# Designs tried in a protein design run: designed miniproteins, single chains, continued (5). Part 27

Each design is a single chain, and the fold is of that chain. pLDDT is the mean over its residues in the fold that is shown.

## One batch from the design tools (miniprotein)

Design m16972
Fold by ESMFold2-Fast:
Parts: sequence; structure tokens; C-alpha cells
Structure m16972 (fold): chain A 75 residues (1-75)
Amino acid sequence: MLTPRTLAIIREISRHLGFPFELVLALILRRTGGGQRGDKTFPSLEEWLEYDSQLNPRTESALLGIPRELLDRAR
């Protein structure tokens, strides 16, 4: 379950990138656990989010080819 801290970070990333909160959330879920064992370089969602926000990953945000099924699940 997402913590208030994690949700605040996702909202900050959303605001910074100019994308809807749901799209950022779905992207993060896809990268950290969507159909795989999880993110191979990060032990937790919170650590991945802190790293991601630090990098300001505009290049990765351009890869928002998120399936509608994942978007609906993220809501």
C-alpha cells in the first residue's frame, strides 16, 4: 500500500512533469512491478521514487505508452 510520503512524492513528480497524477502513478507501478519481478536496481518503491525525482527523468516520461488496463488498475 502506498504511504502518504510516497503519494506526496508522486504528486510532486506529476506537478513537475506536467502530467496527470494517475499517469505518473501507473508509470511508476509499471517500472517497479508491472509484470516483472520488480525493479532490479531498487529494493523498494519509495527508494525508486526518491531516485526518479532526483533525476527529473523527462526522457523516461516521454515513454508514457501505458496500457489502459494498467491505468485503470492505478486508479
Scores: mean pLDDT 50

Design m16973
Fold by ESMFold2-Fast:
Structure m16973 (fold): chain A 73 residues (1-73)
Amino acid sequence: LSAAERAFEARATARLGALSQRVEADPTDVEALRAAADALEALAAETPDPALAAQLRAQAAALRRRAALVEAA
């Protein structure tokens, strides 16, 4: 892996680990869903891989839709 890829993996692991656990424990935690979506978008902006960036943005959009549905309930 390049230095950029290694740095990205370290940041992704650090940012997403705790948020993923929170979302899995409580899928209706709107704060955790929004925080996870924001983290995924930040990572998408940092990655040099456009395919990975697109996948991360799609995941962020899905989490935001879920947060909006929970908040509207």
Scores: mean pLDDT 76

Design m16975
Fold by ESMFold2-Fast:
Structure m16975 (fold): chain A 71 residues (1-71)
Amino acid sequence: SREARIAALEAEIEALVKEAQAQIEPLVAEFKALPPGSAEQQRVRAEIDAILRETQARLAELYAEIERLRA
């Protein structure tokens, strides 16, 4: 059913957010421990930004699919 497919997509969204959080948490801790404005801090920021961009793109796809199912 449409309802079951929407529920599966919502579960996929929750799993994706949890995975992204698990990847970002240690990087945020590393960022805070590094000297402000250092090259190492900029590298960690870039890695966090890359994870966020990939996660946002996948979330947009999943939300668009849910919207199509509701239409």
Scores: mean pLDDT 89

Design m16976
Fold by ESMFold2-Fast:
Structure m16976 (fold): chain A 77 residues (1-77)
Amino acid sequence: SLAEAERALAAGDLRRAALLYASLGVETALVHTVTGEEHFAAGDYEGAVRAYERALELDPENARAREGLARAKAALE
């Protein structure tokens, strides 16, 4: 439920919160940031860039997404 996703976020369980929001169809910067991290871990750097850029469209100050984007772009060079 949305309340369960909000409780996970409040508890600092960012991955669980992202999975719950995604399962509910709720688009947040957290969902896209976690998706970018999963693409990066899989070696899909282009997918990681797209996900992190979407996260930054929703939250331009998201440090985790900014750091992930820089790493993914460096991996493509």
Scores: mean pLDDT 82

Design m16977
Fold by ESMFold2-Fast:
Structure m16977 (fold): chain A 64 residues (1-64)
Amino acid sequence: LEEEIERLKKELEAWAKENGLDVEIRYSVHLDPDGKERVTAALLRRVYDPEAGRPVWEVLKTLE
């Protein structure tokens, strides 16, 4: 599980670095019907939302 998270983190950080974005990486873990744990990682960018009147996080990329 930790190895999977580290792999996803490395891939997303490399992508973010190449694109020069101010980003955050978030992870979630869920259990498959077969009892295997899976990790999903999301790359988010901070953008200002005029309707919310504050910066919010926008999802740019998701990896499983």
Scores: mean pLDDT 71

Design m16978
Fold by ESMFold2-Fast:
Structure m16978 (fold): chain A 68 residues (1-68)
Amino acid sequence: MEEELRRLIEELARIEAELLGVPLEEVRRQIREAIEEALKAGTSLEELIEGLRKALEALRLREKLGVA
């Protein structure tokens, strides 16, 4: 579970950093902070993983379409 969450965060951060030209470490930190906030709000790990998968799919689509 945690390993899958870590993998999704790393993939999401990598693509987002590449698309925005932002340091990977900064994007990774922002994603982790958002996840921590969601967990404090009562979001389950299962919901977080599903949300991250959807976000990753959306980013991959944006990557294929190019950054406007």
Scores: mean pLDDT 76

Design m16979
Fold by ESMFold2-Fast:
Structure m16979 (fold): chain A 59 residues (1-59)
Amino acid sequence: EFEERLEELAEKYGVPLENVRAAVDALMTVEGLSPEEAIERLETLLKNARDTKADHAAA
């Protein structure tokens, strides 16, 4: 279930699953977030990054 949510984030934002997993793990470890909170935080960061600066035509 947790891994499935990571996979969804990876696909949604065009980021490798390994990178999403590492980022969520870091948020859990550094900020003491629960898995659910870490996923929510990462999604917010990814969305904000995309909004702040438009993507290149291709990754």
Scores: mean pLDDT 74

Design m16980
Fold by ESMFold2-Fast:
Structure m16980 (fold): chain A 70 residues (1-70)
Amino acid sequence: SKADVRAQIVKMLGDLAEKTKSTNLEESQALARQVEAEIEALLKEAGINDVKVEIEVTERTIVVRGVKTP
């Protein structure tokens, strides 16, 4: 269900936030790229093929955006 997909994404983002507490910025950016791909794969499995996921990581913040692809 859509609720299950959302719950999985929330868990993945929470796991990313925990990992980034102990990684440097370069490592955190690499992890963000990996998590973007994992979320996009999960969305494709749920039939959502027109969304690109962008994660911006700084020393203090994680910003997540879903962008509709043309």
Scores: mean pLDDT 81

Design m16981
Fold by ESMFold2-Fast:
Structure m16981 (fold): chain A 60 residues (1-60)
Amino acid sequence: GKMLRAVEDFEAKSPEELSIKKGEILELEEVVDEDYVLVRSTKTGETGLVPKRVLEETDE
């Protein structure tokens, strides 16, 4: 899928959300709405919702 990079740290506030650190590479699974995407961590294999604002597209 499309690869995304975290541009800042994000801490999950609900069980549906995924905590990520700046610089992590994530695979886009689904675009849920205008504000959130479902991603898979390439580091842990965990999936969860992350705000689009803390992610950017990467060439990897």
Scores: mean pLDDT 82

Design m16982
Fold by ESMFold2-Fast:
Structure m16982 (fold): chain A 62 residues (1-62)
Amino acid sequence: SLKEQLRKAMEETARAVGELMKATIDVKYAETEEEKAEAEKRLEEAAKRLNEAGKRVEELIA
């Protein structure tokens, strides 16, 4: 149903925001170049997921 699809999309958006914030902290406080690179990769992936989830929400409420 539309309600369930919207709920799922909103939950995906919330999770992506959480991952983005977590990865941002991990980048800032990385103790090694390897940790920083891994955190930057997670940051990029979280930003992509947030954009995709946001587009999905927009499509559902259009």
Scores: mean pLDDT 84

Design m16983
Fold by ESMFold2-Fast:
Structure m16983 (fold): chain A 58 residues (1-58)
Amino acid sequence: SLEELARRIAEAADREAAARAAGRELGLSPEETARLAEVIATTPDPEHRRHLFLLMTA
């Protein structure tokens, strides 16, 4: 589920890898996955990261 992916993004030690994995699972394009990975990798706060992930994938 989207909520489960968001939880994994929030608790991930490797933010970039988690974002890329989520992009693949959601069937995002390579371009969309790269944008998601960049935003999530540069967001150190777990709660902000979760909210940004949900906003970008809504």
Scores: mean pLDDT 83

Design m16984
Fold by ESMFold2-Fast:
Structure m16984 (fold): chain A 61 residues (1-61)
Amino acid sequence: SKELEEKAKEIMEEVEKELVREHVLEGKTYTPEEGRNIIKERLKKELGLSDEEAEEILKNS
């Protein structure tokens, strides 16, 4: 749904901002795969999505 897609985008943007802040302020580094997995797990937790549903959102973004 459009509402789900908009919420997913907001979550992805917030996670990206958090990872950038951690990199700049704490020196933490993430590979693209690690960052993607963090976003996926956040989508699953916040939106109640399965692994497959979260992967589909990431693939289509």
Scores: mean pLDDT 80

Design m16985
Fold by ESMFold2-Fast:
Structure m16985 (fold): chain A 88 residues (1-88)
Amino acid sequence: SEELRRRAAVHTAAAGVLYVASQIADLDKKSPLPVLTPEQLKELALDHYAEAARLYREAGDEEGVQWVLDFAEKVLGPEAAARVRERL
């Protein structure tokens, strides 16, 4: 459904923002979210990618699922992409 795809896109965008925040925190040793460590920001990004992939799968959008997995691998690495797949 269009609604599921839109929600998946929102989760994908949130994951990207959280990952960028984790890199800034890791480089500068300062979190843009003062209560979260770089590791916690990366975990939240992984959770959002997993939710996005699930929503695309529920919508029957296999291309969307594959896009999220490829993007997660590029951004977080192959281990994170594998964890997203395991949650499907």
Scores: mean pLDDT 76

Design m16986
Fold by ESMFold2-Fast:
Structure m16986 (fold): chain A 73 residues (1-73)
Amino acid sequence: SEYEKANEERDKLDKAGDEAIEKYRDSPVAKDIQRGKLFSTGQSLLEISELGKDLPISEEYKKEGERLLKQVE
């Protein structure tokens, strides 16, 4: 289903973001990479919450996604 695929894709993005942060943690661009991860995670959570909107967990995903996106403003 789209919901399951979106969750799998989010997990892959989360791991890729963690790898990038670890690789470049001592770099001048470390903060930009971290902000990029927060933005991508926030957007993914909002998309997943819409795909599974009738599931209880989706309300938490929506709130967390909105919270993360506010942090990168």
Scores: mean pLDDT 73

Design m16987
Fold by ESMFold2-Fast:
Structure m16987 (fold): chain A 67 residues (1-67)
Amino acid sequence: LEEEAKELLEKAKKLEEEAEKLRKKAKELADSGSASKEEVDKLLLEADILEGLAGIYRGLANLLLSK
């Protein structure tokens, strides 16, 4: 039970780290002017999706730990 929760938290952490990398890349591209607004917006949307998924994994881990 605790091991399963730990795995879910690790997955959530990896998704959060990936989302942070996408946000940083979007900022760098926007600041440099190397990408279109649409490309920057797509990276930010992908980051938001990953953060949402990470939240789901954290929620599942909390449910496992509450039993």
Scores: mean pLDDT 82

Design m16988
Fold by ESMFold2-Fast:
Structure m16988 (fold): chain A 66 residues (1-66)
Amino acid sequence: SKIDELFEKYKDENGTITYKQALELLTKEFGIDEKTVREKFRKYDTNKDGTLSKEEFKKMLEDLGL
């Protein structure tokens, strides 16, 4: 799916998406504002490590209507 393709493109070497990558993806590809990205990222970064797993990333995109 498109979401799986985006995760594979933007993930780091540990198989997670960093805040920097999520911000770049959502602002550049989808036109989501930085404040919304920050709020949604913090919501789904449940362990507060600054990264999202694939499942957390999918939930964030669904919450954004993507």
Scores: mean pLDDT 81

Design m16989
Fold by ESMFold2-Fast:
Parts: C-alpha cells; sequence; structure tokens
Structure m16989 (fold): chain A 65 residues (1-65)
C-alpha cells in the first residue's frame, strides 16, 4: 500500500540520518536513495524532495573529506 511505502521510506530516512551523524556518508547516501525511491513509488512528492535535500547535504559533506 501507499502507506506501507511511506512508512518504510521514513524508517530508511531515519537510518540514513543516523549513519550521516556517525560519519558513514556512503551508507547514508545509499539509505536515503532507497528512501527516496520508495517515496516516489508512493507518490509522496514532498517527502521525496525533502530526502533529495538530505542527499545533497551528505554529498557536499563527503566532497569536503
Amino acid sequence: TQLALIEEALRLAAEASRAAKEGRLDEAIHLYTQARDLALQAGATALAEEIDRAIERVREEKARQ
């Protein structure tokens, strides 16, 4: 269901946020990308846009390392 996709996207985004805070930037990008794909499958455009912004922030952080 759409709700199940959104719930899984939110769970993956939370794991990605934790990975990013722990400096595991490649893992964070991978988890956020999975979350974004699920959000898009659910038609949750606003959530997908929020996740895209998170991916951009993590990519910028990785580029500084």
Scores: mean pLDDT 89

Design m16990
Fold by ESMFold2-Fast:
Structure m16990 (fold): chain A 76 residues (1-76)
Amino acid sequence: MIDMEEVSATMLYMRGIVYYHFGDYEGAVEAFERLVKENPKSSLVPLALELLAEAYEKLGEDEKAEEARKRAEELK
């Protein structure tokens, strides 16, 4: 149900935050992409897209970072 999807999304979000904070930007990208793909209706999706953009910028993937930011803006 929706509540279980939010639990899954929260777990992926926390994983992404931990990876991002410790400099594992590839791990952060994987976690946030999984959150957005597997839990597209989660309230965390816009925030995950913002952090996905930040992680892509750290990896030098500027085009993907811009796409993630635009997706986050569309969900406001």
Scores: mean pLDDT 80

Design m16991
Fold by ESMFold2-Fast:
Structure m16991 (fold): chain A 97 residues (1-97)
Amino acid sequence: MKIAILTAPGREGGLDEAVATFKEAGHDVEVVTVPPGKSLLDVLKELAEKGYDGVIIADSAPAGTVEELRKAIAEAPIPVFSFDYIAEEAGLTDVAR
């Protein structure tokens, strides 16, 4: 699968182990930063248009409130997974820990 991992600018290096793990599992993985002033849902829609099969939201990604994150995940045109507190609260599977 082609997977994007969303993070904040300057936080890309913390994801090297996760990227390596997914690549070893046979996935094509790219780290993508969320631009300032762009909504999470807009970024998710753009990644779907670019042919990504799934998205992982890292703890470092700007997501707004828990409710905004839940709405973005529910309305995303492709499967979305999140790390940490948000993934646990939303009942999502952690896929890169």
Scores: mean pLDDT 67

Design m16992
Fold by ESMFold2-Fast:
Structure m16992 (fold): chain A 58 residues (1-58)
Amino acid sequence: MEEVKKKVKEIIEKNKLSEEDAKRVLDLAEWLIEKGLPEQAVELAEFLAEEARRRRQE
């Protein structure tokens, strides 16, 4: 659990998500981890980070 949470946070930091997007991703990832779906938490964080990064490359 701790490792997955750390990985999600690293993905958020690496992709420079806004504070609002980072909070939403973390909240949803924590919910998925709590439900026993840590892989989905990481996948969701990666997906949302890629979407945010795509918008940053104007």
Scores: mean pLDDT 76

Design m16993
Fold by ESMFold2-Fast:
Structure m16993 (fold): chain A 58 residues (1-58)
Amino acid sequence: EEAAVKANAENSGIPEEKVRKGLQAARDAGAQHTPTDEAASGALGEAVMKAFYDAVKA
């Protein structure tokens, strides 16, 4: 979502194109997993964060 890209870029100082890539990677990671319990939710959160940072890091 464009509004989310702009807001994240302004808050983090990261260029919009990198934030867009990071958000897309996070969505892709999240869409592949549906947590059914607390342990699964924790693992999903870690995977989503890793995908975002890996995409942003270049």
Scores: mean pLDDT 65

Design m16994
Fold by ESMFold2-Fast:
Structure m16994 (fold): chain A 64 residues (1-64)
Amino acid sequence: SSELEKLRKEKEEIQKKIDEVAKKEKEALAAGDVEKARELALEEAELTVKLMLLLEKIKELEKE
C-alpha cells in the first residue's frame, strides 16, 4: 500500500508537469518560437510515456 501511495503521488506530479509543459508549448507557438515548441513537445511526449508505464504499474499492483 505504501508503494501504491508513492506511485499515485508520482502519477499526480507527472500529470501536473505534462499540463505545465503543454501550456509552455502553446506559449512558444504563439511567440513563433518553433524550435522551443518542438523541444517542449518532445518533453511532453517523454512524460506521457512515463505516465503510461506508471499507470500500468499502478494497475498491476491494484490487482496483485
Scores: mean pLDDT 85

Design m16995
Fold by ESMFold2-Fast:
Structure m16995 (fold): chain A 73 residues (1-73)
Amino acid sequence: MTEEEVRELLAREGFTLTRLYESEDEVEVSVEGDGRVFTARASREVAPSLMEATLAALHGARQAAASREAARA
């Protein structure tokens, strides 16, 4: 997965990639949506690490949005 693919995936869900950091040991992805930023990290020992970090950040962002909707109901 490439940075461009990450941006496209997030854009489809209404989120924006604000930070993408790749090192030898880990990948860190920060996702902004609905006024909040969510950061997730994945070890390079886990392949595919960029996809794992991206999905984790997106999951956290979606869960926060769902919690807000539940509070409204």
Scores: mean pLDDT 71

Design m16996
Fold by ESMFold2-Fast:
Structure m16996 (fold): chain A 55 residues (1-55)
Amino acid sequence: MLSVEELRALAEYWIRDLGAPLEEVLEMIRTLARLNDVPEAELEELEAYAREVAA
């Protein structure tokens, strides 16, 4: 099971190291969060973090 911390690290890697588009990363985060039963509030924080990293 992926933790929220692992998903944060993965989002940062996809955006900064791979140069993936933010929209694609957000879709991947949403999918993985659903598969790992991440609470909605934590998913919202993950999405905010991904947007911050992309800025």
Scores: mean pLDDT 82

Design m16997
Fold by ESMFold2-Fast:
Structure m16997 (fold): chain A 81 residues (1-81)
Amino acid sequence: KKKKEEELEKEIRRLSQEYGDALSAARHDPAAAQALVDEFKKKMEEYKKKASPEIKERIDRMVKGTPAELARLQAEAARAA
């Protein structure tokens, strides 16, 4: 159980880092940014189904933060236009 939790945490951390970098790169393309958000949420939901309660809590916090991050990036792009 704990070993599987550690493996999931490592995968989630890596995915989160890659997602953050990709979202920053796509900041000038709202459609691409939206697709990244949708894919990230879908991936997190899949991990949540097989995760322990502790990992589920971390996934929930990450998913809740995603709309705010996207909104900030979109607002920055709008100000630049």
Scores: mean pLDDT 70

Design m16998
Fold by ESMFold2-Fast:
Structure m16998 (fold): chain A 62 residues (1-62)
Amino acid sequence: GKREEARELGKKATEALKAGDYEKALELAERALELAREAGDEELEAAARGLLERAREGVREA
């Protein structure tokens, strides 16, 4: 379901951040946020927003 997909995209975004691929992390975090909102999962939405913020900071510094 959308909740499981959001969680999986969040994991991929975290791996992209760890690899220094901030552009990919940004893409994945945005998709995770959209799916978390559609699923109505506030905790996943908050987690995805945190990943999105970190990815945006990484892009600015790279």
Scores: mean pLDDT 84

Design m16999
Fold by ESMFold2-Fast:
Structure m16999 (fold): chain A 80 residues (1-80)
Amino acid sequence: VGEEVRELARKVPGVSDEAIEEAAKHAQRALDAYLAGDREAFNLHLTKMASVLMKEVSVDDATAIVGRAIALAHQARAAA
């Protein structure tokens, strides 16, 4: 999830490496929380990820990246 989010964010023009790494870190923490059943931590890390991205990218691009992280978390749980 962190790696997939990092790759997706790199495709958006104008995103800094710092924002990409922070977003990937929060995406991974969101996945870990989701798999642990911690919905509050999952929502917190998704919110932090969106906040980091929205400083540098459009709301549409930030929404697409966050949506990808959510989809990957659901896929990981379905595969387990």
Scores: mean pLDDT 81

Design m17000
Fold by ESMFold2-Fast:
Structure m17000 (fold): chain A 60 residues (1-60)
Amino acid sequence: MGIRAVAVYDFEAKSDEELSLKKGEEVVIKEVVDEYYVLVKSLKTGKEGLVPKKYLKELE
């Protein structure tokens, strides 16, 4: 089960492994990949990809 989060900044994907997000877009964090990146699924588009952790705020 993933944790819900929201993008706090716009993020532009720079590779096919990354997912572009707009500020306010809700995601589910599925896996913590490393110190900088998490694997997420966008609840808006259903697409999955890597985003930097600093661009996300976990929802309580």
Scores: mean pLDDT 82

Design m17001
Fold by ESMFold2-Fast:
Structure m17001 (fold): chain A 74 residues (1-74)
Amino acid sequence: RLADEDIAAFRERMRPRYEALKAEYDAGKISEREALERVLEALRELAAEFRDSHPELAAYLEEQAREVERLLAE
């Protein structure tokens, strides 16, 4: 399991992205597919950013990105 510090670092970086994405989705500006594509992009960017400082978090985010890719491929 990820350390609390890794979760906190991810949450801090993801919060504004998630809030912006949710606002756009709730307003009907983007589709569910577009929202998933935005999440995939955010996960990949954060994985790259955390690679050197939080390698376990980066690996976890890469696994999450693969799951989102699977959803989009269907």
Scores: mean pLDDT 78

Design m17002
Fold by ESMFold2-Fast:
Structure m17002 (fold): chain A 68 residues (1-68)
Amino acid sequence: SVEEKIRRAVQAARDGRLDEAMALLNEIAKEKGLTEEQKVRMAKALVEGYETGELSDEELVERLKEIM
């Protein structure tokens, strides 16, 4: 499911596997028919959430779902 891919992307980013996280975001964008702008917003949210550590994994998943 798309939610499982979002959770995997968040986990990959937390593990420092940014290439895998970005590949998963590309798959989500294809499956959901997301615009380039939505994909960029998701990528920024994922990177910022990873770098700041202010969001929990569950909060980051919900933030990404809101962009979709």
Scores: mean pLDDT 79

Design m17003
Fold by ESMFold2-Fast:
Structure m17003 (fold): chain A 82 residues (1-82)
Amino acid sequence: MAEELIKKAEEYLAKGDKEKAADAYEEAGKEYEKRGDYQKAIEAYEKAAELYKSIGDFEKAREALMKATEVAVKELKKIVLK
């Protein structure tokens, strides 16, 4: 579940494992997206991107930012369709 993945990411950060923390935030973003919590999904993907960037993994950082953008577009479309 997404909340457990956030907790797991925070535990990895406390241990200094930024790569595993970024992976956990990315998985949390996917779980939030699946259940329609788009704002939390965006936040999780953005956090993953920041961590990937901090360790020099610019490709994964870009992928996470693209996912955050896709979720943001999906949220905007939901608002417009009201």
Scores: mean pLDDT 82

Design m17004
Fold by ESMFold2-Fast:
Structure m17004 (fold): chain A 55 residues (1-55)
Amino acid sequence: TVDQGLQALEAGRQQGIDAIRRSLAEGLLTPEQAAELTAWLDRQAQQQRDKLQAS
C-alpha cells in the first residue's frame, strides 16, 4: 500500500541520515559533504513520496 511505501521510504531516509552522521563522526566526510548528501537524500525522498502519492 501507499502507506507502507511511505513508511519504508522514511525508514530508508533515516538510515541514510544515520550513515552520514557516522561517516562525519569518523572523519570520512567533511561537514560540507555531509550537508550536501543530506540535502540530496531529502530531495530524493520528496520525489519518491510525490510518486507514491500520485499513484
Scores: mean pLDDT 80

Design m17005
Fold by ESMFold2-Fast:
Structure m17005 (fold): chain A 66 residues (1-66)
Amino acid sequence: TELLEEAQRLVKEAKELEKQGKYEEALELYRRALDLVRQSDIPEVVKRVAEADLEREIERVEKKLE
């Protein structure tokens, strides 16, 4: 639960960095959030949804850098 809360905080910060055009910094925070979700002791269905959402956000931001 605490790891998931930290991941949500990082996602919020990453979105704020995106608004500022800081895509590399936002990408770092999304990747850290994904690592926290993977390490979290949460129900499998919640974990899969959170991982899929973060992987999609990471891919989206990566495309903005290329």
Scores: mean pLDDT 84

Design m17006
Fold by ESMFold2-Fast:
Structure m17006 (fold): chain A 58 residues (1-58)
Amino acid sequence: DEEVLRLLVEDLERIVRLAETLSPEEMARALGEWLGRPVSPEEAREMAERARRLLEEL
């Protein structure tokens, strides 16, 4: 589904934007609320790195 891919790109861009504007702790809280589960600062950094890599591979 092209719609699913567009939503994923939007989500990846949001994750990268959060990483650029927030501390790892604040990003972890924001991602935890968005995903509905606890997120550690280390996991938040990993998610930002993966999101950036995926966007660069497009």
Scores: mean pLDDT 76

Design m17007
Fold by ESMFold2-Fast:
Structure m17007 (fold): chain A 68 residues (1-68)
Amino acid sequence: STKEEILKMLEEVEKALEEARKNKTGSPAALEFSERAVEKLKKGLKEGKSLEEMLEEIKEEFKKELEK
């Protein structure tokens, strides 16, 4: 199913982010934002939210972060 495929991809991204944190690679702010985005997507999928709706929310949060 589409939800299972997306969840699998999110788990792979989560592992990559964990590895980046262990190796202290990349921007701490970008890493933290990416970790929160993955967590939001996983939670939303469990709650039955659409991927498009969740991506739009993440986009809006990213814009707010850039305006700081």
Scores: mean pLDDT 75

Design m17008
Fold by ESMFold2-Fast:
Formats: C-alpha cells, sequence, structure tokens
Structure m17008 (fold): chain A 80 residues (1-80)
C-alpha cells in the first residue's frame, strides 16, 4: 500500500545518503569526514528502526533530521 511504498522509498533514500556521506568523508577533510561518519551512524540507527517497525517512526525521523544537520555542518567546513 502507499504507506509501505513510502517506507521503502525512505529506506532507499537513507541508504543513498549514507553512501554519499562516506564518499564525502573519503574525499573531504578530516573534520568533515568525522561529521559525515557520525551522520552515517545516525542514519544506520534510523534505518534499523524503520526495518524493525516497518514504518518511519518519529524517532527515526529525528535521527534522520540530526544526521542532516551534521551533513550540513560538514558541507560548511568543505565550502569555507
Amino acid sequence: DEEEKRTLIRLIALEIRKAGARFLAEHGNEEAARLAREAARLLDEAIALIRETGKVTPEAEELARRAAELEAEADRLLLA
């Protein structure tokens, strides 16, 4: 159904974001790499919660939001 499809799309999006963060970490600088790794860790936790519950919970959304904040900070360091 629609909810299951949206859950799958979010799982895929989170895995793509995690891969992107790792790529940035390997090709950026040490501080940006550290932030990207922490963002990836939070995304892993969000994905685990979604896989366990079969839905995007408020906790998973909060973890993803925090990961996005860390990614934005890493981007600022790379663009400064």
Scores: mean pLDDT 72

Design m17009
Fold by ESMFold2-Fast:
Structure m17009 (fold): chain A 56 residues (1-56)
Amino acid sequence: KETLLEMAEGAGEALGRMMKSVDPEKGEKVGEESKKRLVEAVKKKVEEEERKRELE
């Protein structure tokens, strides 16, 4: 489950790096924003699944 969070962070960083190669200023901002959103989305989804498993 922690692996999913790490993968999400890595994907966000990779996207930011690619965008930065095209437009350094805009790519850097987009990369950080995408990384944050991906990590938060994965955390929320994992937490929701664990809550449901606890309740069973």
Scores: mean pLDDT 69

Design m17011
Fold by ESMFold2-Fast:
Structure m17011 (fold): chain A 70 residues (1-70)
Amino acid sequence: EAVEAYKRAIELDPNFAEAWNNLGNVLKDLNRIDEAVKAYEKALELNPSFKEALGELTKLVIPDAINKVL
């Protein structure tokens, strides 16, 4: 499974922000939103300039923020 492949890559290099971002993308496609959010947050912790991870995280979090305000 793709998730397991990316988890293996992270075990070999847990500081590889791209692997965390890719894990987030796969988890999002599987509708595992909470896990996807955590993976994107980890990518941003490792590389704060990772625009793709920030964009995806924002898309997943915005519905909750809007529902809280509205």
Scores: mean pLDDT 73

